# Designed miniproteins, single chains, continued (5), part 11

Each design is a single chain, and the fold is of that chain. pLDDT is the mean over its residues in the fold that is shown.

## One batch from the design tools (miniprotein)

Design m16353
Fold by ESMFold2-Fast:
Structure m16353 (fold): chain A 65 residues (1-65)
Amino acid sequence: SLRITSAMLAIMAIAVETGVEVRVEERDGTLYVRISGSKEKQEEAKRRIEELAKQLGLPVVVELE
């Protein structure tokens, strides 16, 4: 869906801005985001992704590596 595609693109933008690597998978309307990088950058990226998910009303699960 356009909504999910737009969310994935926004998550990729956050990854570039925060300097982390992300992998994003969609399963049954839920986005699963795996974040890798330094602890401090992972925490910032997670916070921004969770804020985005809340604003969009989209279920997101964030996992740190």
Scores: mean pLDDT 85

Design m16354
Fold by ESMFold2-Fast:
Structure m16354 (fold): chain A 99 residues (1-99)
Amino acid sequence: MSQLEKKVELLEKQIEELKKEFEDLENDTSMSIEEKIQKLRQLKAQAQYLIDQGKKLLEEAKKQNASEELIQKIEEIIKQGQELLKKITEQLEKLEKQS
């Protein structure tokens, strides 16, 4: 596995872990609304960071003439990160309205 492929696998894992943290937070009944809002803001910042890292990785892959399959995989990971960011943002807005 190339260094680039290893970076792609790490990014995919980080987005999957962030998605799990978001799902765990949604299912947590012990936290106050205020605590959930603070954690959602942190998850939102982390999602934005990972999307930016994915975009940099996509540029690197294109410069290195990586396979079309690898480029498509990076684009799909970025898309998954963007969908997660949207869900985090929507949930944050709902909780802020309830506070």
Scores: mean pLDDT 87

Design m16355
Fold by ESMFold2-Fast:
Structure m16355 (fold): chain A 97 residues (1-97)
Amino acid sequence: MELAELIERAEQWARELGLPDGTSLLLVVTDGDRTEAILGRVVDGKIEVLAAAGTPMSEIALGVLLAIKETNGVPLEVLHEERLGDAHLQLLRVERA
């Protein structure tokens, strides 16, 4: 799975959705038994990566990023979902990064 391609896809979705600069986003990618989470911000139609974590190298950091998605049992707004090969991608809006 190519990280650069996933970020490029998220940037395209942010533009298509008309998300304003400064919008904070969480991209969650699942591919088989692997999970990655990327916290970013929209800047001039691009995504500035603020934090990234994935299994198996960063399980604690991944847990922290995924906790943002389900804080107090309230899910974040899902802006987009897509299958890319065997990978499942979710783009979520974060009110604070």
Scores: mean pLDDT 70

Design m16356
Fold by ESMFold2-Fast:
Structure m16356 (fold): chain A 87 residues (1-87)
Amino acid sequence: SIEEDFREFNEIAEEARKRLEELFKKNPNPTVEEITEIAKSLGLSEENAEKAAREAVEISKELNASEQERIAIASTIIAGALLEEKK
């Protein structure tokens, strides 16, 4: 159901956010490769993880996003990608 998908999305996004916050503490400018490893750790395939990471970095750059906005963008994209992959 849409309610179940939304709950699952929020749970994945929150977990992604926590892992990304730890990454940003170590490297304030994470690479696509580092974000890809976070996405893979959450269950995305290598191809989908790299795609999600590249999209997150590109959107963040276009928006001149702050660190917190970059974390939110990446966690949202990763959560959405993981829900799509489970179909």
Scores: mean pLDDT 86

Design m16357
Fold by ESMFold2-Fast:
Structure m16357 (fold): chain A 73 residues (1-73)
Amino acid sequence: SAELLERLEAARERTRELQARVDADPDDAALQAEYLRATEEYMRLTLAVWGVPEAEAERLIAQALAALREQLA
């Protein structure tokens, strides 16, 4: 739906803004946590739009977030 696509675009923009902030201050743990939460929401919405089954979506999100956490450490 148009509403779901609007939410997806908003989540994408928020994740992009937070990534820029993390890049500017990579030692800010609170900012990293915010970025991880925004990225999770963006991934969840993307997979829902693509019609990925919930169980598979959760596995993919967990793998992506684990990799992202390692990059931020």
Scores: mean pLDDT 86

Design m16358
Fold by ESMFold2-Fast:
Parts: C-alpha cells; structure tokens; sequence
Structure m16358 (fold): chain A 91 residues (1-91)
C-alpha cells in the first residue's frame, strides 16, 4: 500500500510540475520553469514503475525543455514540455 501510494504521488507531482513549468515558460518566467522542470525530472528519475523506455523518453524531453528555457526559447520549451506531458499521460 505505501509503495503504491508513493508511486502514484510521484507521477502525479511530476505531471503537476510539468504543467506549472509550461505556464511559467509561456509567461517568460524561465527561472521558475527551470526549477519546476528540474523537480519533475527528479520525480521521474526516482520512479521505479515507469517502463524504462517511457522514463528515458520523458527525461530526454525534460532535458530539452530545460535547455530551451535556459536559452530563453519559450516556443521550444513549451514544445518539449507538451511532449513530456503526452508521454507521461499515456503511461
């Protein structure tokens, strides 16, 4: 029970963090976007229940979103955020 609850919470929190990062990036708040992306990345990395292929795909999109946000490219950051959220939502 505890392990299942912790698993569900981590994935739910990752999805919330990606959504908040997207809102921040769309507003040009790249510092907040990067912070929320790094939080989402940590939550995805510690998940033991995502298929490895799905985990790697999500982490790659998060890393690309972080890089886009660091370069001040809102369009690319949002694109990679949408892809990461789509992959997690399908898992």
Amino acid sequence: MQEQIDRDVDLALAQIRLFLAKEAAEKGDYETAIRDLESAKALVERSKHLPEETKQAVLEEIDKAIEAARSGNAEEAVKHLDRAMDILGAA
Scores: mean pLDDT 81

Design m16359
Fold by ESMFold2-Fast:
Structure m16359 (fold): chain A 65 residues (1-65)
Amino acid sequence: GAAEEARRQQAQAAAKALEAKLKKTDPSARVDFQLVSDDTVKVIITIGDKVTVETIPFEEFLALG
């Protein structure tokens, strides 16, 4: 629905913003995400050979972007 699409777009914008911030220091930085629930997101950050996976509150994820 429209609300689900808006939430997906908001998460995508946050991921893109965080990736852009990280790329200023590490050009290899990549940020991906998976919406787990309305309140929770799985964030995947890759920098070189290091992969970090965290499940965090959606609001916390938005604050990172």
Scores: mean pLDDT 81

Design m16360
Fold by ESMFold2-Fast:
Structure m16360 (fold): chain A 73 residues (1-73)
Amino acid sequence: MEEIDKEVELTFYALLAASYAGAGDTERALKIIDEVEKKFGKEEAQRVADIAIEWARKNGHEDVAAALEAYKA
């Protein structure tokens, strides 16, 4: 059940990061992505960052998207 618990938790973090990024909150979005990196590692954090970047752009927050892309580099 550890795998299912991880998947559920990652989905929750992805939704939370996307919500903050879509609202223009760079600081909160980055904090959630950092939390994912600490708990699950860089690969999962980059996946969450990709989702957050997409939602930032969809909502016209290009500055947020750029900051999140800098995190991935």
Scores: mean pLDDT 81

Design m16361
Fold by ESMFold2-Fast:
Structure m16361 (fold): chain A 63 residues (1-63)
Amino acid sequence: MKEKVKQALISLGEAAIKNAEKNPETAERVARALRQAAKMGIVSEDFAEKAEKAYREAKEKLA
């Protein structure tokens, strides 16, 4: 169970990071989900921070 969820979250996170400027709302939701997953030990805290940083950078560029 955890392995499938982890892989799905990593794939979603990578896609959200790559497309953050095109879909900032999706990037925000994915970053939030990754933060919760990191608290549960499903993904690394570093990966959650990377997704959050990508969202912030995209939002700043679009502002």
Scores: mean pLDDT 78

Design m16362
Fold by ESMFold2-Fast:
Order: sequence, then C-alpha cells, then structure tokens
Structure m16362 (fold): chain A 94 residues (1-94)
Amino acid sequence: HITFNSQEIFFLQMLKLKSGALTVLALFNKIDLDKDGYISLEELLKISDELDIPVKKSTILSLFNKIDLDKDGKISLEEFSFVLNTGLSKETIL
C-alpha cells in the first residue's frame, strides 16, 4: 500500500486546484513539458514553482519516489492517474 502524508496529499490537491485541469490527462499533459509521455522530477518541481504551491522541495521528492513504482526516474500516466484517483478519493470517502 502507498501511504501519503498530509503535505503530499496537499500537494496533489493543489496541483489539481491551481492547474485548472478538468481531467487527470489534462493535468498530466500540462506537467509533461517535453511531451515524452512521462513526468520527470524536474517537471514536477517546475510546475510546483509555476503554480506557486507552498510545499518544500523535500515533499515533492518524497512524493515522486512513492509514485515512481519501478524506480526508473519517470512517472507514467497510469502511475499518476492511480495516485490522483486513490489519494483524492480516500480524502472524499473519509
């Protein structure tokens, strides 16, 4: 089971809220700056800065490492979608 702390959940919520993206795919495409179909750590850090999300770099690093299930340094659309749906749905159900 993937367990997120309050700061990691806050970051995911702020990504969705401040991005203006209506779907997970739209949000993923906004972060995927080089359009290679994957999100890098650098792209997550850049979007966080662009959206003025008030979290520490260590929070983004921790979250990236938890989502990067195969430890290849890249997040796929499937991994990202799973995390957003699982993290945000649990918050809504509780």
Scores: mean pLDDT 73

Design m16363
Fold by ESMFold2-Fast:
Structure m16363 (fold): chain A 85 residues (1-85)
Amino acid sequence: EEEEIKRLIEEMHELVGKIQQKYKDIESGKIKLSEKDKEELDSKIAEVSQQIDALLQQPLTVAALQKLLKKLKELLKLIEELISK
């Protein structure tokens, strides 16, 4: 379980890094979003941040980390879908 937790944390860091890079590209103007789409993205980022905070208030389990990773993957997919409009 400890080794699985470490691997999941590493995957989480990679996903967060990709999300942060996309957000920087949006802020720099390399990727243009409508105001509405940016508001939707900001709302989703806030939701994921709340889930991270909740995770830190409970014992770390593989199940909890898997749920967080699923949310991060959904967020990245949303960013890609908004960019493709």
Scores: mean pLDDT 76

Design m16364
Fold by ESMFold2-Fast:
Structure m16364 (fold): chain A 97 residues (1-97)
Amino acid sequence: MEEVEEKARKEAEALEQRALDTLLPGISTPAQRERWARWVRLEAELRRLDLIAEHYLSQGDKEKAAEYYRKMAELARQGGFENDARIYEKKAEEAEK
């Protein structure tokens, strides 16, 4: 578990760093940069959870995989991504059979 969490965290950090590097410093206020960073971190967290869910599916731990897909659905819903939230909820149901 710890190994998977660490790999997922590093991939999420790399995604966050790449996305933040695209921000144009000359046209952004501190408040706009903070909003962008929070958005990027949300996407990075979704990627981290997806990697963990995939790992549990590969190990046959369907209940844990479904739990992580439900966490992704909740985060997507909080971010206003209703379609993505429904996709993750469906993946959770499919993981549980």
Scores: mean pLDDT 76

Design m16365
Fold by ESMFold2-Fast:
Structure m16365 (fold): chain A 96 residues (1-96)
Amino acid sequence: SEYEELVKRAEEILKETEEAAREAIEWAGRLSPEEASAYISRAKSGLHEAREQYEKLKELAEKGGSIEEVREYVEALEKNAKLIRELKEEAKRKAE
C-alpha cells in the first residue's frame, strides 16, 4: 500500500538521520568543549525531533489517517535530515 511505502521511506530517512547525527557528534568531539557542546546539543535535539516525527507518521499510517498528512511527515523528516547533514558537514569543516 502507499502507506507501507511511505512508512518504509520514513524509516530509511530516520536511519540516515541517525547516522548523520552520530557523525556530527563524532566530528564535534574534536572541537573546543564550548563548540562541541553546541553541535552535540543540536544533533541530539534534531535526532529526537526526527524520532518523534517518525512515531507520529507510523501512528497516523496505522490508523489509516490522511495520506496527505503522512506525506507531510515524510517531508518534515527529509527537511530535518538535510539540517542534520549540514550540521555534520559544518562540524567536520571546523574539525579539519
Scores: mean pLDDT 89

Design m16366
Fold by ESMFold2-Fast:
Structure m16366 (fold): chain A 64 residues (1-64)
Amino acid sequence: APRPVRVRLRIYDENGNLIAEKELTLPEGDLDALVAEIQRLFEEAKKKGIKVTRVEVEMEPPAP
């Protein structure tokens, strides 16, 4: 089974302000799940009238 990987997502508006930070656990190499979570955050920001211009993705591998 793929290893769980911790992912931190930070979403920024057009002025560079941090509007949301989310930490989640995804299967290693599951890019479709990662993209789906990013899309969800974009849609939630759009519903609030916020334009997202930058996303930061940090992956933390499990400790050795």
Scores: mean pLDDT 76

Design m16367
Fold by ESMFold2-Fast:
Structure m16367 (fold): chain A 97 residues (1-97)
Amino acid sequence: SIEELLERLEEKLRELGLEEEIEEIRATSPSKLEQALRAAAVLALHPDPEAQEFGLEALRELRELLGDPGIAAAIAEAEFLRTGDEAARRALAEAAK
């Protein structure tokens, strides 16, 4: 369930010392689904490889639960940022101008 996934995500964020991120997500996201998406995205973009894998797996679980193409796009973006491709990062920076 979304609630069980969110609890697992919050526990992983606490293990990483990111308790302030949990409070920010809770304060600014009105639904448990939005909180889970944001928590998973924070982990998927974290520099620690174990945290990245945990976040990506959570995003995949959310995609399966909801069937939402927006979640699939978020997974693709997170994996793209995780690969450390400098050319890809430069392209994203140029697209922002």
Scores: mean pLDDT 70

Design m16368
Fold by ESMFold2-Fast:
Structure m16368 (fold): chain A 87 residues (1-87)
Amino acid sequence: EVERLPETPRLSAAERAALRAELAALFARVREAAVGDPRIENLLARLPQVEADFDRVLEESSSAEVLQAFERLVGELEKALAYAEKV
């Protein structure tokens, strides 16, 4: 079914699952932090599309592309969390 030997390096199924789990935990934190903050709610509305796009990247992209996409996404979510965590 799926090619075992791709020309471009790809993440294993276990590695993809681990990244998905980390992202899911971070999304949960963003959703919780967004409660009652309309400035973050716009990001929350985009999360389903972001999840779908990252899932596609995990399945179809090289390991380098996946890690770059993950790093960028984590950075954006961490900015949102830092903003929401104002005391």
Scores: mean pLDDT 70

Design m16369
Fold by ESMFold2-Fast:
Structure m16369 (fold): chain A 79 residues (1-79)
Amino acid sequence: MEKKLEEEKKEKEKKAEELREKARELIIEGSSETVKAMLAYVEDREKGLELMEKATEVSKEKEEEARKLMEEAKKLLEE
């Protein structure tokens, strides 16, 4: 009986780690978009500002999704 509970716990930990990995990738993607916009600003100020606004929105969306994934991972480990 103990082996079955240990296996279920191991599966939950694996799923939680997968969710955390996805969250990390989302944060990295958001940061990357912001850097691209900053580089564009050096070449064309107006176009760069437009891209900065878009990158800020994309970064917010990805950060919010990352938070949801991290909360889901925490719930899996605490329940």
Scores: mean pLDDT 79

Design m16370
Fold by ESMFold2-Fast:
Structure m16370 (fold): chain A 99 residues (1-99)
Amino acid sequence: DIGQQRIEEVEQAMREAEETLDESARLVDVDKEEAAKRAVEAGRRLGRVSGHEGVISKAADETAEKVKSGSPEEAKKALRDLKDFLADVARDSIDIKRS
């Protein structure tokens, strides 16, 4: 049901999310507010192209809160957990449309 173009859009959105989360992780020790902002923004395009805006927005908001309130180690873990979650959503989005 999904054409190659739609699969490529999901894959590109996931690559952009990974880059943004990696930037957020680098900012944790320098600027927690900017790191949290990057975490919130990271999944937005993936949410739109996958149709999972609500679940991604919730996960991103929870991650941003942990980045602001937690230790640097807890913040970096939360960002890794969000990255894994977004990868799972991207994979499920492709599989559901192909099934």
Scores: mean pLDDT 81

Design m16371
Fold by ESMFold2-Fast:
Structure m16371 (fold): chain A 100 residues (1-100)
Amino acid sequence: MKELAEFTLKELEKVKSKLPDSIVLKVEQDESDPTAFLITLEDKKTGKKFSVVLDLSASLEEFERQIKTLLYIASQILPKEVYEFLKKALEKILEKYKKS
């Protein structure tokens, strides 16, 4: 689990480097549950702000639903090129999850 959590943080930090200045991606690890991440996407220009929980201890079906929810929200906020980069990062996280 610790290796999966560290991998998830590294992949999401790569996404942050591709964001335009108008968009904020916050990734907050829960202190009481190190497998739970609060992911917040905010568009400063429109004021749109959405948060989803990514729970690495969830079942595969629930984790896939969380990823789909995050991608749906991202599709409403992110430019297509940044969305595709996030999608690839989340696909890598999902594959690592399946092997853990």
Scores: mean pLDDT 81

Design m16372
Fold by ESMFold2-Fast:
Structure m16372 (fold): chain A 83 residues (1-83)
Amino acid sequence: SEEERRLEEEFERILRKGKENARELAEALVRRKYRRRGLSDEEIATSPEVARELEERLREFLELMENLVRGIERAIERSKALK
């Protein structure tokens, strides 16, 4: 139905925002690590090592977020079974 389509679009919008927030957090954590090592923002922006770690951490963080979402969905499903 049109109502189900609107609810699905809203859900997808919220999920997209969650993924963007996860990306920003991963980027902030990686940049903080290298700033603590004494690298300038310019060195961080141009470093292949930083770029690789950012990609790896983002992938890992997104996987953790996916596992968390699945865990919450499973908990909701279980609560519906408790009559």
Scores: mean pLDDT 80

Design m16373
Fold by ESMFold2-Fast:
Structure m16373 (fold): chain A 87 residues (1-87)
Amino acid sequence: MKKIIEEVYENLTDESILRAMTAAMIAGPVDKETGLQAFEAVIKGMVERGKSKSDLEAVYLSMKPVLKDIEAAEKILNEYIDKLDKR
């Protein structure tokens, strides 16, 4: 599942990434692991597409209501923000 999620998000446009995440969040309760994997895949895809720190933070806020492990999600977000700051 993790590999499939990463491959899907890496091939999406910005709009498709947001739509895919919205669909995943609405599709029913996301388990903790699946939610974190989907969140990381979206954040990684956005970084690879040259999105800003503000764009990453906006996606995090959009997904936050369905993320069961907020501490782990914030850690993922901060790790990718740090990568952007280091170029």
Scores: mean pLDDT 66

Design m16374
Fold by ESMFold2-Fast:
Structure m16374 (fold): chain A 64 residues (1-64)
Amino acid sequence: AVEVESVDEALEAARKLGFPVKVTVEYKGKTYTFVAKNERDLRALLEPVLENYPDAKITLEKAE
């Protein structure tokens, strides 16, 4: 898994891993899991997360 701190870092990591990617967001002991199928999906998913949960830990891995 690759830890990222911005949308741009997440896009770079996803390009290296290959889509689809599994996104794990950890915030104050809660874990949320999403699957992004492409760059637009990943960006649309992470923008509100970073806005609403600025201290969240975001990790990416290949979904398969």
Scores: mean pLDDT 80

Design m16375
Fold by ESMFold2-Fast:
Structure m16375 (fold): chain A 81 residues (1-81)
Amino acid sequence: GSSRDLLRLTIGNTILAAAREGVDAGIDLATEIAERDVNLSDGVLYGARLAARELSPEEGERLVKAVKDAVERVKARAKAA
């Protein structure tokens, strides 16, 4: 795969590792990555969706919803600035 594909997989694996410690940890990490670099926002959301497949349905839905909301806020702020 391209370096972009490797980056997306790395983000997904990192979010999954945090989420396995606790869903809130996965959400916080994903939010921080997106806030530090808005260009990673789509990769962060993709990674959260991959991580959700390895979690319980309830935890996965919570992770994806929270990360999607965070990514939308980050993108909105970037467009306003």
Scores: mean pLDDT 81

Design m16376
Fold by ESMFold2-Fast:
Structure m16376 (fold): chain A 57 residues (1-57)
Amino acid sequence: NLEKGKEYYNQGKYQEAVDHYIEDLKKNPNNQETIDNLNAVLFLLGLDPTIVNNKIL
């Protein structure tokens, strides 16, 4: 759920933001806005964004 993910991101709760973006992608796997937001958080955390494509999409 994208809105909850954005709320957690704005609070600096990046792990909770990731969890909610992943939940949104499981329901809407082609949601580009959610993919972009998840990749931005993963980049900020120093993680490779290709992980999203291999495990979620």
Scores: mean pLDDT 73

Design m16377
Fold by ESMFold2-Fast:
Structure m16377 (fold): chain A 86 residues (1-86)
Amino acid sequence: SDAERKALIDRIVESARILKKAALESKDILLQELYLLAIGGEYVVLETMARNSKNPEVKAYAARAAEEVRRLYEEVKAHIEKVKAA
């Protein structure tokens, strides 16, 4: 159902927020990179939902969620690049 799809989108966004927090708190660069890859995978799922959803409301909801997760991905990537430069 559309309600189940929105609930999945909400769970994916919350997961991405948890992964970002874990990445920023980690002192292990390999774990930071693995958290970044996990966020990237979640972004791909949300983008796929945004492209393929036929319901305009679900499509818009997934697109907004994808944009939020993309920002989280970019923040974690920038953090890792700064850590590597130090």
Scores: mean pLDDT 90

Design m16378
Fold by ESMFold2-Fast:
Structure m16378 (fold): chain A 83 residues (1-83)
Amino acid sequence: SAEELAEEIAELLRNNSPEALEKLKELLGSDSPEAKEAMELLIEMAKRDPELKERLEKTLSTLIEDENPKVATRALATLSRLA
């Protein structure tokens, strides 16, 4: 589910796991409704959790230069929404 996916990525980010970058990249590159919902849930979670917000922003900052233009554009858009 979107909720389980969002919580998985949130936990990877909180644990400073290298898997967080790859999972977030897959999420941003996906056009699935579940991926879009999971990203919205992650943004809402980050707005209520300063540590998660900081880690999410740091990871997204590396993805704004990603070779996949969908990932790069969506990473930048998400960073703007977190500001």
Scores: mean pLDDT 86

Design m16379
Fold by ESMFold2-Fast:
Structure m16379 (fold): chain A 74 residues (1-74)
Amino acid sequence: SMMEKRVEALEAAAEALLAQARAEPEGAAELLAQFQALADQVIKEAKEAGDEETARRVEEIRERTEAELRAIAA
């Protein structure tokens, strides 16, 4: 489905942003903001589609990735 492809793309983006943040920690706060915007958009799309299960999955991915990016930024 389109939403499963969006979740897969978000997970790939999370991995790429985390790798970039680990390589260049001074940029981690900006990468966190980029990831938050992307995750919020996918959550919005899932909720508008009535896909509450996918919205919850994306919220869990967001929490984990944000925690890791925030730790790198600190």
Scores: mean pLDDT 86

Design m16380
Fold by ESMFold2-Fast:
Structure m16380 (fold): chain A 61 residues (1-61)
Amino acid sequence: MEELRLRILEYLQRHGPVTLEQLAKELGVSVETVKRILDELRAQGAGIEVDEATGQVRLVP
């Protein structure tokens, strides 16, 4: 599961803002799995923003 976290971070760095659905499809996992991992990364202090209105995910400096 560590590798999946790194893949999420790398994908966001390469592609910029993407939707939860796009991220889930790219990684071959469910949207629920992506949300859980994003919550874990944010809890660890990673600069990640999720826009609830649009479902967009992005890295922040």
Scores: mean pLDDT 78

Design m16381
Fold by ESMFold2-Fast:
Structure m16381 (fold): chain A 56 residues (1-56)
Amino acid sequence: PLLPTTEALLERALASDDPELRARVRWLRENADTFRHQEGLALRVIGAILDDELRR
């Protein structure tokens, strides 16, 4: 499963009017199963990147 922080960031990004952010969160969700199986930590890192972009 996705980290709670990552899921919260995805929800915030989807609420954004930025189509690039929405595309990134869609990509993350589409690839979440693959990353969970191979590298759960990757989702935490991606969540941190999304948080940084939303705050910038």
Scores: mean pLDDT 61

Design m16382
Fold by ESMFold2-Fast:
Structure m16382 (fold): chain A 99 residues (1-99)
Amino acid sequence: MQQALGDLRRARGQIRVARSGARVENQDDTVRLLDRAIRDVDTAIQNIDDPQQATRLLRRARRDLQRARDIARQNNARQDTIDSIDQAIRYVDRAIQTI
């Protein structure tokens, strides 16, 4: 549980970094998807004691992060923004495995 919570907090941090980068570059669709992913991660943290609910929310967040990455790449977002999204996906994947 503590390991999953730590990974989710790191994922949340990476999503915020990516959101800041996307906002600076006027990547509005990417920002919107990242905002949805943060909400789902935050809700999963609040429901960490319910593994089924937390996992469902994190899988949804993961899909939004993958879509945000694809849109960011299509719109020629900076590599740092894309790398932050990739890091967030890795942390979400680890949290799903350890919940």
Scores: mean pLDDT 89

Design m16383
Fold by ESMFold2-Fast:
Structure m16383 (fold): chain A 116 residues (1-116)
Amino acid sequence: MEVTLTVDVRAEGERLDVEGLIAAAKASGFTVLEARVDSDGRAELRFQATLPDDPGAAAQRIGDLINALAELGVKRLEVEVSAEGSPDAPNIDRVLAYARGTAEAAARVLSEEMER
């Protein structure tokens, strides 16, 4: 049973590199649907991953993604997660909850760490 996560990221950082952000997402097991960085250092990103119907796997995948983005100079991060599953994915609500909880916690830690 599979779940597809779609992750919408709004990020801020100094001199964000679109190619680096794409490479980080791919290394974290995501397909890149959209990646844009404006002249003000604001990024709008959409990533997608297919993973098992397992909340722990979702939390790990999201954590890996945010850590990879943080190493590229992302200072502020807003993450929205949606999930779509096979009709027989019994844990999809928990997968979504764990993915969202991990995204919120990691984004908060990143923001606090960068601002000191």
Scores: mean pLDDT 80

Design m16384
Fold by ESMFold2-Fast:
Structure m16384 (fold): chain A 78 residues (1-78)
Amino acid sequence: STLAEAEALIDELVSVLGELLRAQREDPDSPEVKALLAEGQRLMAELHRLYQQLSPEQQAALRARLKARMEAVVREYG
C-alpha cells in the first residue's frame, strides 16, 4: 500500500540521517556527507510524492511517525 511504502521510506530516511550525523562528525567536507545529503533529498522528495496520495488521517499519522523517528535519531547521535 502507499502508506506502507511511505513508512518504509521513513525507515530509510532515519538510517540515512544517522549515517549523515556520523559522517558530518568525522569529516563534514567528505564526499560521503555530500552523497548522504543527496540521498536524503531524494528520499524526502519520494516521501512527499507518496504523502500527497494519502488520506488526511494517514497524513497525520505519517507526520507523527516521521517526527518521532527523527527526534529519536537526533537524541541517539546528537
Scores: mean pLDDT 87

Design m16385
Fold by ESMFold2-Fast:
Structure m16385 (fold): chain A 69 residues (1-69)
Amino acid sequence: MDEIKALEEKIERDLQLEEGVQAVRLAVMRVFGTPEEIAAERERNARLLEEARRRAEKILAEARRKALE
C-alpha cells in the first residue's frame, strides 16, 4: 500500500538522522574519552537504536493491521 510505503520511508529517514547524531556525538567523545568509554557509548547507542527500531515495527504492524480491515 502506498500509505504504508510513505510511513516506512519516514521511519527510515528518522532512524538515519538519529544514527547521524550519534556519530557526531561519538566523534566529540574521541577528543577526551578513553577507548573503553567510547566502546561503552557505542554499545549504549546501539541499544537505543534497537529500541527505536522495535517501536517503529509496532507502529508499522498496527498500520498494516488497520489496512487489512
Scores: mean pLDDT 77

Design m16386
Fold by ESMFold2-Fast:
Structure m16386 (fold): chain A 71 residues (1-71)
Amino acid sequence: SKVEEAKKLAEEAIKLKKEAEEEEDPIKRTGLTIRALGLALEAYLLAKEAEKEGEDVSEVKALLEEAGIKL
């Protein structure tokens, strides 16, 4: 489902964000941050569509909040 796909993307975004926080190379850190933001945005858009279709997106919203991404 869209909510399950959004959850997977949000989890990957959190993983990349944590990797970026530990990365000392500014170029590599920026690359990880951009990838994390892209995945989180995709997760948000999928969650928005799932919510419109009546699916519970509470878990995805919690994961995106943990990612610290203000959309």
Scores: mean pLDDT 82

Design m16387
Fold by ESMFold2-Fast:
Order: sequence, then structure tokens, then C-alpha cells
Structure m16387 (fold): chain A 75 residues (1-75)
Amino acid sequence: SELDEARERSLAAYKEAKKVLSPEEFKEAYDKAVERATPPLLEAEKAGVPIEELEVQGYLLLAEALREAVAAHKA
């Protein structure tokens, strides 16, 4: 399912970030990922997007932000 795929993608990004980043860098990256994901998810919720679709969007947004943080660290 889309939800299972989104969860797996998010878990993979989370594990990679924890492996590559220091604990401090991981906390900063995670906090920024949540901060980035929150406004679009709140807007989607207000627009009446179903909760399962919000969960998929949330996992994908967090995964993308964490992947960006890892890429920036490796650069």
C-alpha cells in the first residue's frame, strides 16, 4: 500500500540519517524536517484530505527532508 511504502521510505531515511549524522546533527535535521512538514500538512488537513493520505504525505515529507540533510552533510 502507499502507506506501507511511505513508512518504509521514511524508516530508510531515518536510519541513514542516524548512521551518517552525529546525534546533534540528527536532532537539528529532524527538528527542521518536522518544521518543514508541519505547515503543508496542516493546510492539507484544513482542506479535508483524509487522515491516511496525510500520514503518507507526512512520511514522504520527513523522508525527503532527512535525505536532503544527509546529502548536505556528504557535500
Scores: mean pLDDT 83

